# Designs tried in a protein design run: designed miniproteins, single chains, continued (4). Part 12

Each design is a single chain, and the fold is of that chain. pLDDT is the mean over its residues in the fold that is shown.

## One batch from the design tools (miniprotein)

Design m12415
Fold by ESMFold2-Fast:
Structure m12415 (fold): chain A 58 residues (1-58)
Amino acid sequence: MEETLEARGPSAEEAARRLLEKINELRKQGYRVVPTAGSVEEVDGEYVVRVKVELTPL
């Protein structure tokens, strides 16, 4: 199944780190997570990272 994950932070690095935490949490829940597409956006000094992932349950 396809899902879009989003994370925000005061820097692109922090937003990406938070997104990786979400991916790792899904993997711990028994999902196989494959990123397919991503984007980074700056909104009013905040960074928003969005990534499309393909999720396969264990």
Scores: mean pLDDT 81

Design m12416
Fold by ESMFold2-Fast:
Structure m12416 (fold): chain A 84 residues (1-84)
Amino acid sequence: DPELEKMIDYLRNVSGLSDEEIDFILEQLAKASPEDRETMLNLIMFVVGLGKENGLSLEELRELFEKLLNSNEEERRKLLNELK
């Protein structure tokens, strides 16, 4: 998907994601439906941005993302608010 690859390149250039993190993102997006992929990608972008601002490690970012994927809307809101 050229649009997905373009967005990943943008994240790599702007957020400083490693190839390993990008592969993880691709794996998660491949498991999602086409309708959910955009939402998941936007969520990842948002989490990475907040994580960088708050000095989260890559392991903490991964843990947060896993929690968000397995959480309902209320839990996601709470987790994201913890990051400011």
Scores: mean pLDDT 67

Design m12417
Fold by ESMFold2-Fast:
Structure m12417 (fold): chain A 81 residues (1-81)
Amino acid sequence: SMESFQQTVEDAEAALPELEELAARMAELPESEAAARIAAIGILEIAASYAASQGVPGAAEVAERLREIRRRALRAMEAAL
Protein backbone atom coordinates (compact mmCIF):
# COMPACT_ATOMS: atom_id res chain seq x y z
CA SER A 1 0.00 0.00 0.00
CA MET A 2 1.10 3.60 -0.63
CA GLU A 3 0.73 4.53 3.05
CA SER A 4 2.97 1.60 4.02
CA PHE A 5 5.63 2.80 1.57
CA GLN A 6 5.37 6.39 2.86
CA GLN A 7 5.73 5.20 6.48
CA THR A 8 8.76 3.07 5.58
CA VAL A 9 10.45 6.06 3.89
CA GLU A 10 9.64 8.36 6.85
CA ASP A 11 11.02 5.80 9.33
CA ALA A 12 14.16 5.29 7.24
CA GLU A 13 14.74 9.06 6.89
CA ALA A 14 14.34 9.53 10.66
CA ALA A 15 16.90 6.75 11.25
CA LEU A 16 19.54 8.17 8.86
CA PRO A 17 21.63 10.04 11.51
CA GLU A 18 21.75 6.93 13.74
CA LEU A 19 22.66 4.70 10.77
CA GLU A 20 25.46 7.12 9.75
CA GLU A 21 26.88 6.88 13.31
CA LEU A 22 26.54 3.10 13.19
CA ALA A 23 28.38 2.90 9.84
CA ALA A 24 31.30 4.88 11.30
CA ARG A 25 31.52 2.34 14.18
CA MET A 26 31.26 -0.91 12.16
CA ALA A 27 34.87 -1.87 12.92
CA GLU A 28 34.03 -1.87 16.67
CA LEU A 29 31.32 -4.53 16.30
CA PRO A 30 31.72 -8.34 16.25
CA GLU A 31 31.68 -9.63 12.65
CA SER A 32 28.27 -11.33 13.02
CA GLU A 33 26.67 -8.18 14.48
CA ALA A 34 28.27 -5.93 11.83
CA ALA A 35 26.99 -8.25 9.08
CA ALA A 36 23.46 -8.24 10.57
CA ARG A 37 23.42 -4.42 10.82
CA ILE A 38 24.65 -4.04 7.22
CA ALA A 39 21.97 -6.52 6.06
CA ALA A 40 19.30 -4.44 7.88
CA ILE A 41 20.52 -1.26 6.14
CA GLY A 42 20.38 -3.14 2.82
CA ILE A 43 16.76 -4.13 3.45
CA LEU A 44 15.86 -0.47 4.15
CA GLU A 45 17.67 0.57 0.94
CA ILE A 46 15.70 -1.99 -1.12
CA ALA A 47 12.43 -0.86 0.50
CA ALA A 48 13.19 2.85 -0.12
CA SER A 49 14.24 2.11 -3.74
CA TYR A 50 10.98 0.23 -4.31
CA ALA A 51 9.00 3.10 -2.74
CA ALA A 52 10.82 5.49 -5.13
CA SER A 53 9.73 3.30 -8.09
CA GLN A 54 6.13 3.66 -6.81
CA GLY A 55 6.41 7.46 -6.83
CA VAL A 56 6.75 8.12 -3.09
CA PRO A 57 8.15 11.68 -2.66
CA GLY A 58 11.63 11.80 -1.12
CA ALA A 59 12.12 8.02 -1.39
CA ALA A 60 14.84 8.26 -4.06
CA GLU A 61 16.93 10.61 -1.88
CA VAL A 62 16.50 8.35 1.17
CA ALA A 63 17.47 5.28 -0.90
CA GLU A 64 20.62 7.04 -2.16
CA ARG A 65 21.66 8.07 1.37
CA LEU A 66 21.07 4.50 2.61
CA ARG A 67 23.20 3.20 -0.30
CA GLU A 68 26.03 5.57 0.72
CA ILE A 69 25.75 4.49 4.37
CA ARG A 70 25.73 0.79 3.42
CA ARG A 71 28.80 1.22 1.18
CA ARG A 72 30.72 2.94 4.00
CA ALA A 73 29.63 0.29 6.51
CA LEU A 74 30.71 -2.56 4.20
CA ARG A 75 34.13 -0.95 3.60
CA ALA A 76 34.66 -0.45 7.35
CA MET A 77 33.65 -4.05 8.14
CA GLU A 78 35.84 -5.52 5.36
CA ALA A 79 38.84 -3.42 6.49
CA ALA A 80 38.43 -4.79 10.05
CA LEU A 81 38.32 -8.45 8.92
Scores: mean pLDDT 84

Design m12418
Fold by ESMFold2-Fast:
Structure m12418 (fold): chain A 75 residues (1-75)
Amino acid sequence: MSKSEAVARAIGLILRGVGALLEGNKKEAVEAFKEAARLLEEHFGKEEAVETLKRLAEKYPELKEELEEIAKEIE
């Protein structure tokens, strides 16, 4: 997978997570965001993955605890 492909897939996973959250499925949203972060970590490094998770936690405070915990696991 190229970096461009990784970005496209990560964006797709973030959109899926947002969709799941709008449907009230917080578990599926967290799983999608976690998978997006893993792709970003693999292709862009830990800092980019952690920053993305922190930005998502800021935007979706109902997932803040879970997303910050995943960010700590990456760091």
Scores: mean pLDDT 83

Design m12419
Fold by ESMFold2-Fast:
Structure m12419 (fold): chain A 75 residues (1-75)
Amino acid sequence: SDTQRLREALALLGQAVEALKKGDYDEAIAYLERALPLVNPEGQEYLRKAMAAVKKGDIESALEYINEAIRALAA
């Protein structure tokens, strides 16, 4: 169901945010990769940007991109 897929995506994105706040960057990327197939194309673009930002150590931009992906899902 689309509603169930949305709930699963939001749970994974929430776990990615918590991992980033704890400095667990590899775990955060794993959660973002798991969320990627569950989101719409706009959300996928933001999650790819978030993963690239994490790999560069730009955690502030990564969190912003995850928030944009969440907004794209809620629209």
Scores: mean pLDDT 88

Design m12420
Fold by ESMFold2-Fast:
Structure m12420 (fold): chain A 65 residues (1-65)
Amino acid sequence: MALFDELVARGLPEDVARFIVEQLETKGYAVLTGELALQAEEALAGSKLVQVVRGEGQTFILPAG
């Protein structure tokens, strides 16, 4: 399954899922802040396609490998 499809299936909005995919393709990680960081942490809990790293006020999304 494509990463975008899994992100949407896990409850992320399509625009947020697209942003994450594009950031991973262009720089290898995505950074979210505020409400989007909280949404991503909850939606991506237990995902095998991405690694979620929590920071103060920020969430980093990395490839699972």
Scores: mean pLDDT 78

Design m12421
Fold by ESMFold2-Fast:
Structure m12421 (fold): chain A 60 residues (1-60)
Amino acid sequence: DEEIAKLVEKIEKGDITEEEIRKAIENTLKKAGKKITDEELEEMINTLIERLKEAGKEVK
């Protein structure tokens, strides 16, 4: 998936933003036919951002 490859490149370069992470999660869930609450979406975003920071990646 070209979109996933671009996200990985941005993460590696430290150019990823919280908004791009949000859009990626939303797009993945829409493609999978999954609907989640806004609270669940925020939890997923926060968890991913925290894991990226623990791995030494910067999120803007």
Scores: mean pLDDT 76

Design m12422
Fold by ESMFold2-Fast:
Structure m12422 (fold): chain A 62 residues (1-62)
Amino acid sequence: EKKELLKKAIEYFATGGVYLMLSSSYRLAAPKTGEEALEKAKEAEEKSREYEEKGRELLEKA
């Protein structure tokens, strides 16, 4: 049980990291692709924070 919570927390942190990378990529492309890329970057940043929060909560329970 504790080990499963820890594994899931790690997976959430990894997923959050991927979204953070995606956000950076959209921001880097925004000057050439337009405002919509900037909106996609903001969405990815929000997802990154959401997964980080979920990961931290599971880690505290483990």
Scores: mean pLDDT 81

Design m12423
Fold by ESMFold2-Fast:
Structure m12423 (fold): chain A 68 residues (1-68)
Amino acid sequence: MEELEKAKEHYREALQAFADGDLVATAEHFRKAAEEYKKAGNEELAERFQRMADGVRRDAVARGQVPA
């Protein structure tokens, strides 16, 4: 239950980072959401959020948005 709330919090943070154009932060928050869904036993959502994190990370590299 706590893990579901943490997953939702990370998802909201990912949406805010995406709105701000920060793809690196977006990917990190999607990855954290995936970890919390995995802890909650929701493997389907964990896999989906991990795929979203991986996709956004590739976009961040392609756009030159990499960790300083």
Scores: mean pLDDT 81

Design m12424
Fold by ESMFold2-Fast:
Order: sequence, then C-alpha cells, then structure tokens
Structure m12424 (fold): chain A 79 residues (1-79)
Amino acid sequence: EIERYLELAEEHARKGAEAADAGDYAEAAEHLREAARYAEEAARLAEEEGDLELAAALRRGAEDARAQADQLAAKAAAA
C-alpha cells in the first residue's frame, strides 16, 4: 500500500514538472497538490507501521510540494 501511494506521488510529481516546463503553471500546481496528498497517505501508513523516519520524510516532501504548488498557482494567477 505505501509503495502504491509513493508510485502515484512520483507520477504526479513528474506530470507537474512536465506541465511547469511547458508553462502550464495551473496544471503543474494541481499535479503537485495530488503528489502531496498521496505522500501524506503514504506517511500516515508508514507511521501506522512504526516507520517514523519514513513518515517524517514523506510529510516534509508533501509540505515542500504544497509550497511549490502555491508558488506555481500564484505565478499562473499573476499572468
């Protein structure tokens, strides 16, 4: 289950990067928000299994992804 959520997070992060490279900042922001959401689900499962280090790393990754999404959304709105 953790592995599946990590795969989904990675897929959305990749799509977000591709959208940002193409200048589609709004689409990039939505993909990064999805990536963060899946990373948070994986973190919750990791914590449930007692892997606190993995859970902390995944939550930090989700926070970073959301912050980047907010910046991309602001860039899209400012255009």
Scores: mean pLDDT 86

Design m12425
Fold by ESMFold2-Fast:
Structure m12425 (fold): chain A 55 residues (1-55)
Amino acid sequence: SADFEAAVAALQRLAPLVPRSAIEAYLRSLPPEEVRRLLTDFAFLREAVAVLTRL
C-alpha cells in the first residue's frame, strides 16, 4: 500500500543502518491504522526508530 511504502521510506531515512527486511517485518506486525500513524505522529515515528535500532 502507499502508506506502507511511505512508512518504509520514512524509517529508512531516520534509521539508514537498519535493513529494509527488518523495517518491513516491523510494519507487518502493526495494524494499518498504526502504519498511518507513523506518517502523522512524529513522536510515534521516533519510538519506532528506537525499537528498530535496539536490534
Scores: mean pLDDT 83

Design m12426
Fold by ESMFold2-Fast:
Structure m12426 (fold): chain A 96 residues (1-96)
Amino acid sequence: SAAAQRDALVAQAQAAITAGRVDDGIALNVQVADIYRQQGDYENAGDTYMAVGFTLQQQGRNDDAIAYYQQAVDYYTQAGNTDNAAVAQAQIDRIQ
């Protein structure tokens, strides 16, 4: 099922990041966010992009982190989650 595929990708992404394969984990998380978006689950797509942004920020990759936080703002806004959109925007403001 699409849910089982998504859950497998989430587990693979987390394992990749934990193993230090950050770019592999990000690519897998982008696939997870795409599945959420295709299903109209903009809140979980936003959460996924927020997690990617945070991972990149921890790696000192601030320009990349900003791009993913901007995507999180957009998806949270589409979900009507103004509070989480504001949290993502605050992360951008801290690193710009």
Scores: mean pLDDT 89

Design m12427
Fold by ESMFold2-Fast:
Structure m12427 (fold): chain A 75 residues (1-75)
Amino acid sequence: AVAEAEALGAKAEEYARKAAEALLAGREEEARRYAEIADRYAAEALALLADDPAAREALLRRLGSIQAEAAAALA
C-alpha cells in the first residue's frame, strides 16, 4: 500500500533527523535510539516498496541526504 509506505518512510525521515540533531548535540545514546527507530521504519517502508525500485531508491536517497548533512555539520 503506497500510503502506508509513505507514512512509514516519513517516520523514518523524522527519526533520522532526530538522530542527527541528537548526534550534533553530543547526545550519542539518544542519537542511537532514534537511529534504531528510523532503521525500523525504513525497513518496513522498503519491504512495502519491494516491487517499486524507483520509490525504494528515492527513500534511500532522502535518508542518505539526512545522514550526509549531519556528517558535514560534524566536520
Scores: mean pLDDT 81

Design m12428
Fold by ESMFold2-Fast:
Structure m12428 (fold): chain A 66 residues (1-66)
Amino acid sequence: SAAAEAYLAKGRELAAQGRLREAAEQYEKAIFLDPRLAEAWRELGRVLERMGKLGGAAAAYARAEA
């Protein structure tokens, strides 16, 4: 959806600024609207990894792969 894509885009902007928690929140909103948006799961995984949340990152990457 356009809304899910907008949240994904905002998350990427925030992640580029190093605002990792806020980026994760935007990716979670994108996933809530479109759980099959593999790119949002992958971006969430990357942000969680950068935050040191390795278990959460692994789970998000697995969902992006599935």
Scores: mean pLDDT 89

Design m12429
Fold by ESMFold2-Fast:
Structure m12429 (fold): chain A 74 residues (1-74)
Amino acid sequence: MSAEERKKKAEELVKQGGALLKAGKPEEAVKLYEQAVKADPEYAEAWAALGIAYRKAGKPEKAKEYFRKAAELT
């Protein structure tokens, strides 16, 4: 899988996770965002989205780790 293919897959997963967050399902959004960061570990937006989802799921310490990872990539 090329870098472009990995990013496209991660972007699609982030889009799906965003819809779940909007629907009030942060734990399900976490699962999609975890798949997104596995698909493209360089995609900073996916790490930031994972941080937001963990914060909404009531896990702020995990959220802090993922926000730090996103910042390292930008």
Scores: mean pLDDT 83

Design m12430
Fold by ESMFold2-Fast:
Structure m12430 (fold): chain A 65 residues (1-65)
Amino acid sequence: MEVEKQKELFKKTFEKLIEKAKNDDHYYEVAINAAEIAISLGRRQSPEFVELAKEYLKKIEEFKK
C-alpha cells in the first residue's frame, strides 16, 4: 500500500540523516529539525507518522548525550 512505501522512504531518509549526523554537528541540527517538522505535519495529516518521527527524534537526541 502507498502508506507502507511512504514509511519505508521516511525510514531510509532518517537513516541517511543519522549517518551524516554522526560525523557532522550541522547534520545533527538538520536531522532534529526534519524530525520536528515530520511530527508537526504528521499530527495534521497522518498520526501514524508522529510516533515514527518521535522514535527517530529520540535516536538522534541520543547522539547529543
Scores: mean pLDDT 71

Design m12431
Fold by ESMFold2-Fast:
Structure m12431 (fold): chain A 74 residues (1-74)
Amino acid sequence: DLFAKAAEALNAGDYATALAYLEEARERFSSDPEIVALLDEAIEAVKAGDAARAKALLQEALTRASRKGLVSRM
């Protein structure tokens, strides 16, 4: 859900909302250093204005979270 909301905000060009959802996702997955690292890179990409890179990193984080059973909607 947070990944979908972040992707929607990025697609809309609403970087402030995208950052809020990415920060929330980072807190939710804070016990998984692999996912946290990907989300930290996505946050930095959004701050740099690189929405394409942010979306790619978000997709990688979602894939990793799904593989670990941390999200059930994949």
Scores: mean pLDDT 80

Design m12432
Fold by ESMFold2-Fast:
Structure m12432 (fold): chain A 64 residues (1-64)
Amino acid sequence: AEEHLNRGKELLKQGKYDEAIKHYEEAIKLDPNNAEAYRNRGIAYLKKGDYKKALEDFKKAVEL
């Protein structure tokens, strides 16, 4: 779980948003209550201009 979260963060810093999203998706599969994974996937979606998916992920993060 934490390995995917950390890899996603490094990819996000590199601007590799699609690869970062895939790692956050794996982190969420392993721990569906991981608020940090939802928040960081939301940031990646926001950077891609996918505002609807970003809002859904941010909403999920604050509910956890």
Scores: mean pLDDT 84

Design m12433
Fold by ESMFold2-Fast:
Structure m12433 (fold): chain A 82 residues (1-82)
Amino acid sequence: MKEIEEEKKKLEEALKKAKEKMKEEGPEVFKKFGAKDPEKLVKEIEEGMELIIEGVLKIIEMREVEKLRGEELLERMRELAR
């Protein structure tokens, strides 16, 4: 299950990049959009992104477990069909 570790690494790197960009560009963008507290909004979005990534990582783990289960079930069905 090396694929899960690679996917986790990609998401962690993407989150890090997104957080850095959000910190640097986010306040300016939200200020232009008319946000009253752009820095607060950036913090809330950062927290939201962390929660989303954590959820996505869990889904990826569950998906791999479900995929393996599906493949095992398919193999068992093929054995029974013989």
Scores: mean pLDDT 69

Design m12434
Fold by ESMFold2-Fast:
Structure m12434 (fold): chain A 70 residues (1-70)
Amino acid sequence: SEETKKEAIKALEEELERYKKEKSPEEVIQVVEEALEELKKNDFTPEEIKKLADETNLKITELLDAYKKK
């Protein structure tokens, strides 16, 4: 729904702002930006929005773990 999409966009925008403020790795920032672009460009169902959020969170976790091992 449009409401679910607006909520998801808002959440990702707030998360992007937090990561930038915390000076997170550029790859993490890029993942969030790509998720935002994908969400804005497509008419996703609530299930698809949930899948995108889960995939985005997994990628962020993997990137942060990789940087920790560097």
Scores: mean pLDDT 80

Design m12435
Fold by ESMFold2-Fast:
Structure m12435 (fold): chain A 84 residues (1-84)
Amino acid sequence: MTEKAIEEIKKLMEGIVKKAEELAKEGKLEEVQKILEGLEKQKKEAEEALKVEKDEEMAKILKAAVEEAEKAVKRIKEILEKAK
């Protein structure tokens, strides 16, 4: 179950990054910025949840969510920088 949840998180983040790349190519930078802000907020919430999580399996899922969101945030920031 935990492994499947982590795989779903990875696929979700890949989809978000691809969507951001397509929007940037279309010149919809405001929409890309909103995606970035949403991911940064979700990452912060996951980091705070991870600090207090006592269930090992949930902690693994939260850690994966933080790591994948961090990667997505970095990629989207690069997309925005190149699109300016």
Scores: mean pLDDT 83

Design m12436
Fold by ESMFold2-Fast:
Structure m12436 (fold): chain A 60 residues (1-60)
Amino acid sequence: SKIDELMKKLKELAEEYEKLLQQYYENKDDKEKVAELQKEIEKIQEEAQKIIDEILDLEK
């Protein structure tokens, strides 16, 4: 189903998010790298929210 496809995309974004969090903690002393990673994390959160909103709309 389309919901299953969207859930798969959410799982892929969750895995990418975990990788970025690991990099964030490993590079916390590098201010420029931390700022870059924070922006990437925010983009993933925005993409995940859009997918969640699409799933919720499909369940109506």
Scores: mean pLDDT 84

Design m12437
Fold by ESMFold2-Fast:
Structure m12437 (fold): chain A 70 residues (1-70)
Amino acid sequence: MSEVDKLFEEMKKKYDELIAQGKPLDEIIEEINEMTRKAVEKARELGDPDRMVRIVEEANKLINEAKEKA
């Protein structure tokens, strides 16, 4: 598993934890955005621009799911 894949899995895990704890939508969005930034930086270091796009798309999906649950 790449470092980028690990960061993305950590992001999903953090999202699930925030939802389970009943954190407000703004805090969920802030945490997901910060983790997305770190994952994109790692993908850039590895020279994988396609993965950068996928990370951003998946992060937006999680944010949209959080908004629908609110």
Scores: mean pLDDT 77

Design m12438
Fold by ESMFold2-Fast:
Structure m12438 (fold): chain A 60 residues (1-60)
Amino acid sequence: SKEEEEKAKEEMQKLIYEAAKEKKIPDDKALEISIEALEKLENSTPEDALKAVKELLEKE
């Protein structure tokens, strides 16, 4: 649903923002992760997109 997609987008943005702050991820890398997150959300379920973003952030 649209509401679930919107909430997933918000949660992904928060996760990326917090991780970038805490791990001092460069702005260009944080932007790359944000773009990948949106691509995954468009091509997969909100749940799968969130898992993928968490995995990307774990590798930083």
Scores: mean pLDDT 77

Design m12439
Fold by ESMFold2-Fast:
Structure m12439 (fold): chain A 82 residues (1-82)
Amino acid sequence: MEHLERGKKALEEGKYDEAIKHFLEAIREDPDNAEAYYLLGEAFYKKGEYGKAVLAYQHAIRLDPNNEKAKKLLEEAKKKSK
């Protein structure tokens, strides 16, 4: 939980590499944390790593199929990754 909140703050401040590190640590603690994968996807997307964002969003949707924001962002990331 602590890593998830620290990652969110880093993401809000534009510190994308720091956010990615915290979200990966949150996933290591709880591999079923759909929110951590979703936010990892957002961090990769904002950094321009669209292919990695696609993979992270796909994991988030698999864990939480009702996350409509993740589905929308997955399609946007796919368009950017070509």
Scores: mean pLDDT 85

Design m12440
Fold by ESMFold2-Fast:
Formats: sequence, structure tokens, C-alpha cells
Structure m12440 (fold): chain A 65 residues (1-65)
Amino acid sequence: AEAHYNLGLLLESQGRDDEAEAAYRRALELNPNFEDARTSLLALLLRQGREAEALRVGRELLERA
């Protein structure tokens, strides 16, 4: 999980947002409670202007918590 999260950070720093998203999602698949990966995914979606997707992820977290 942590290795995928770190990979996501590196890819995001290079503007490779689709690959960064995949890495963050993989980290969350391995550890659904990985708060850092979830926060980074939300921030990435907002930075890319994908506000509707970010809101949807946030709503899922509210429904689960």
C-alpha cells in the first residue's frame, strides 16, 4: 500500500495524473483505511477539475463512516 502511495506522489509531481490516480486507488484497494492515499486522491481529482468525482468519493466516505 505505502509503495503504491509513494509512486502516486511521484507520478503526480510529474503531471502524470491518470497514472497517479491508478496508484492511489491501488493503495486504497490494499488498505481501504489508508487516509493519506484517500486525501491525496481527493486533492488530485480537485486539482484536475474533476469536482463531481471528488464529491462522489467524499460522499462514499460519509456513507461508510
Scores: mean pLDDT 77

Design m12441
Fold by ESMFold2-Fast:
Structure m12441 (fold): chain A 60 residues (1-60)
Amino acid sequence: MGILAQAVEDYEAKNEKELTLKKGDRVEILEVVDHDNVLVKNLETGEVGIVPKSVLREIE
């Protein structure tokens, strides 16, 4: 299992590789992409995509 996190704010996907999140959505961090971005699975929708680390807080 990856790291569990929660969106602390709404985020709108800016391209096809990114994921739209709503504040309060729970996600699993699957992979660190770079310094600012992570690949996540949205546990509410089942969608997978890249989001900025700044919109997430770990909940473990």
Scores: mean pLDDT 82

Design m12442
Fold by ESMFold2-Fast:
Structure m12442 (fold): chain A 88 residues (1-88)
Amino acid sequence: SPGEEAFRQGRYEEAAKLYQEEIDKDPNNAIAWTNLGNALYKLGRYEESVEYYQKALSLDPDNIFARRNLAKALEKLGRYDEAAKVRA
């Protein structure tokens, strides 16, 4: 997708906008929520990435990538107890 290409090229602000467009078209697209969280994580916007990974997991609880990245974002925020619970 255009969002994935932007992300691979390090264009994280553009990737975030493109993933937001995917979400606007389909709010139940757990992959798009995960990808938006990834782009925001790369931008150092960890609080927002946590919210979007949590949204992805609410739609797809078995998404191992969203769960792992949620734990990493929580660790960046010093929220270690919450990160441990996500990994369990």
Scores: mean pLDDT 90

Design m12443
Fold by ESMFold2-Fast:
Structure m12443 (fold): chain A 99 residues (1-99)
Amino acid sequence: SKEFLEDIIKGAELIRKVLQEAKELEGTDPFKAELLRAIAEIGLSTLIVAAENSDLPEEVKKKVIEKLRQARDAVAAGNYDEAIKLLDELIEFLKKELE
């Protein structure tokens, strides 16, 4: 539904903000950066489960889950730039699906 797509966009935008803060803190507050990274991983896993259980068309669902899994793997590897890029691509895709 449109409401679910809007919720996924909001979730992705919040996680993106958390990852940006984690990246900025890596050199000055490594402990807080690691906590924010863990929060982002949990958030991405939550969005994946929500998408899997959604009524989204199968083609859209597959793309959403694939991008979220790639972003989660990037976060787990500490690759904030890749994770942010993947979330930006997902947000742009979903906004187009809303027409």
Scores: mean pLDDT 89

Design m12444
Fold by ESMFold2-Fast:
Order: C-alpha cells, then sequence, then structure tokens
Structure m12444 (fold): chain A 74 residues (1-74)
C-alpha cells in the first residue's frame, strides 16, 4: 500500500521514485486519470505529513516514553 511505502521513505528522491512508480502502475492497470490525480494529491499530502510528522511523532514518542517510565517508576 502507498501509505506503508511512504513510511519507509527517508529522502525526497525515494519519495519521487515511489510516486512515479505508483502512478505508472496505476496507468497500466487502467485506472481513470481523475482517480490517479486524486491518489497523487493524497500521496503528496501523506509525504508532507510524514515530513512534518517526523517531528510530531518524535515528540509523541518522547511523551509516551516518559509516560511509560513514570508508570514503571511509580
Amino acid sequence: ELAERVEKMDTEEEWEKLLKEALEEMKKEGLPEEYIELLKKLAEKLWEIKKSGDIALSEEHREETLAEIEKLHA
């Protein structure tokens, strides 16, 4: 799935490669161009969330880790 593959991306270059590959496969499968455009926009938004989310996820992970430590220490 595209979302799972986006999570594995570390660089913009890998993201661009994945996006091009996915769009090409969708064209081969005969998906409507309107649907392909929607998936492209969704994928771009997922990539933006991932870039922004790396910080947010790091903060959430830190908070969760601190909560687990307090729970164990309590």
Scores: mean pLDDT 61

Design m12445
Fold by ESMFold2-Fast:
Structure m12445 (fold): chain A 57 residues (1-57)
Amino acid sequence: TLVEKNKHLAKVGNEMAKRIEAGADPGKVADEVSKKTEKEGKFVSDDVHRDELLKLS
């Protein structure tokens, strides 16, 4: 739903802000975020969630 999409974007924004606050390069963080949002535009959010779990594993 639209609400679920908005929540996902909010989480992405919060992650970006936190990384920049920790001293990460804003340009690199923005590039990573852009790749995630582009992927979600083509695939269902469950695919994005799966990739996140694989990173943690």
Scores: mean pLDDT 63

Design m12446
Fold by ESMFold2-Fast:
Structure m12446 (fold): chain A 81 residues (1-81)
Amino acid sequence: MTPEEGIEAAVEAILKALKNPAVTNKEIAEKLREEAKLTPNPEAREKLLEAAEYVEKGDWESAAEKVREAIRLALEYLRAQ
């Protein structure tokens, strides 16, 4: 599995979880903000916070793109260590 394939799989898993009707957009956005707090890379953190805002607005396409960017930035940060 390439890093790009891993990012696609992660985005798909997140989108599948977001289709659960028992979970509100607000709860999903709050979870994204908690994950951002645990992210050591400030650029990846910022992208997760942007994704949370898009989730609250119901813009899942933009939210998925921001999560994808955050995962890429986090992987690049780990490779630099």
Scores: mean pLDDT 71

Design m12447
Fold by ESMFold2-Fast:
Structure m12447 (fold): chain A 94 residues (1-94)
Amino acid sequence: MKKLTREEVAERVRESVEQILKDLEDAGASPETIEKARELGEKMVEAAREGNFDEVLKYAIELLKVAEEAGLDSKTLARVIGYVLDIIARLLEM
């Protein structure tokens, strides 16, 4: 399987987080929800850069809880779950 560097994983995590934030904003999530998701996303990128994969997963789960609590429609929530699964896949390629 293709191996990724920590920086490449961090970049892909950042891309997935940016898509999650955009989907939350487009779905009409509150400013408080967006800021909380952004903070969690930044922590995920930093944890990936440091190679702390357990921390990335912890923050990804918290991000999913934030999205669920925001009362998003099932289609938007499914996309957010998809981005989190992509993050997990990137971690496995390292």
Scores: mean pLDDT 79

Design m12448
Fold by ESMFold2-Fast:
Structure m12448 (fold): chain A 56 residues (1-56)
Amino acid sequence: MEKRTEAVKYASKALEYAQQGDYEKMREYAQKAGDALGASEEVKERVFQSIKETAE
C-alpha cells in the first residue's frame, strides 16, 4: 500500500518535470516510481513512455 503511494508521488513529480521540459529530472523520478513498486525494467520503460506521452 505505502509503496504504491510513494510511486504515485514520484510519477506526479516526473510528470511535472516533463511538462517543464526537464527530461533529466523526469527520468530520475520515473525510475524512483518504478523502484517503489518493485517493477521490472520492462514495466519501468512503459511507465517512462506513459509519462512522456501524457506530458505532450
Scores: mean pLDDT 72

Design m12449
Fold by ESMFold2-Fast:
Structure m12449 (fold): chain A 76 residues (1-76)
Amino acid sequence: NQQRQIDYNQTMNDINSSISSDPGVSMDDYLNSQSDQQLQDMIDGTQRGSDSYGKMGRYGHRDALQDMRDRIQTIL
């Protein structure tokens, strides 16, 4: 579904902008600077957002939040 991919890319860009707002800091550098509790809170937040978008039938947004959750999980 073309719209699903567009929604996915837009959501990932919005997440990257929110997490790595500093031009010299990568997302991985930002995530590695967070505490385990902060990373867990982010996982819980992305899971709740993913579930909400899934219920709305917005699967591109859901998939982006699930991928972000999985990325944060690898840092813990």
Scores: mean pLDDT 79

Design m12450
Fold by ESMFold2-Fast:
Structure m12450 (fold): chain A 86 residues (1-86)
Amino acid sequence: MKVIAVFEGLSVSELTALALRAIGLGLDGYKVEIEIKGDTLTITIENASEELVEYFLQLAEEYRARGYDVTVEEEGDTLTIRAKKP
């Protein structure tokens, strides 16, 4: 499964923490692409395991609990998560 996670309105600390985690996934052997534009971070994982999909779903719920507007969409073999600071 492909995972696309977009985080908008991040503080420098939040962006740094998420970027470092995405780098860690790349070091664990996942095909990870990271794009940073201002306060927006996009993480793309081409071949996510079931455990990694579950991890990103839990991360989406954590950001929702922090007051972010979170959308989760599944289309075919792609899971798209968008978390935007209100």
Scores: mean pLDDT 84

Design m12451
Fold by ESMFold2-Fast:
Structure m12451 (fold): chain A 94 residues (1-94)
Amino acid sequence: SRELLRKAAELLREAARLAREAGPIAEGAAELAEEAARAVEEGDTKRANILLVSAMLELVGAIIERELRGESTELLERALELALEAGRLLEEAE
């Protein structure tokens, strides 16, 4: 579904925005999420899935680092939730 792909790209861009707002620790995750959104828009779902998994791993790493420092993880957790939702929509779109 083109509508599911469009929504997945929107969620990935919002995830990137939240990751950037969280600070420099998540810049890599934000870039990967933006690249995943572009891959979705290009119809390259295989590349989108690889980039999405990479973005999620970077977000998890950033969350762990922030927790170890006693810093807020709220924005990073929200970004991860949006990335997971985007992944579900990509699977539904096949």
Scores: mean pLDDT 90

Design m12452
Fold by ESMFold2-Fast:
Structure m12452 (fold): chain A 95 residues (1-95)
Amino acid sequence: SRLEELLSRMSPAQREVLEETRRRLAELEAREDELSPLGQEQLAAARAELERLIEAGVVEKASPLQIGVLLLAASGEVFVAERIAKREQERAAAA
């Protein structure tokens, strides 16, 4: 696959960052039914962005730090969405 080819050409540091991000997204996917609708939407967007970055070859040419920043930004949006959803639930429960 494109991903396997990519991983074989990446440095160990780049591979660790990509694998860690993929692991975190997989953990969120395993708990998708526990996520808010907003969180599910952002998870789908994060997965699409990760696939786009892999296909564009950005991760192959970027430093480990640059890869980390790009992938963290994508995955971090799911965390923000869940925090927003939780605050909305807390406000609804208090009303």
Scores: mean pLDDT 65

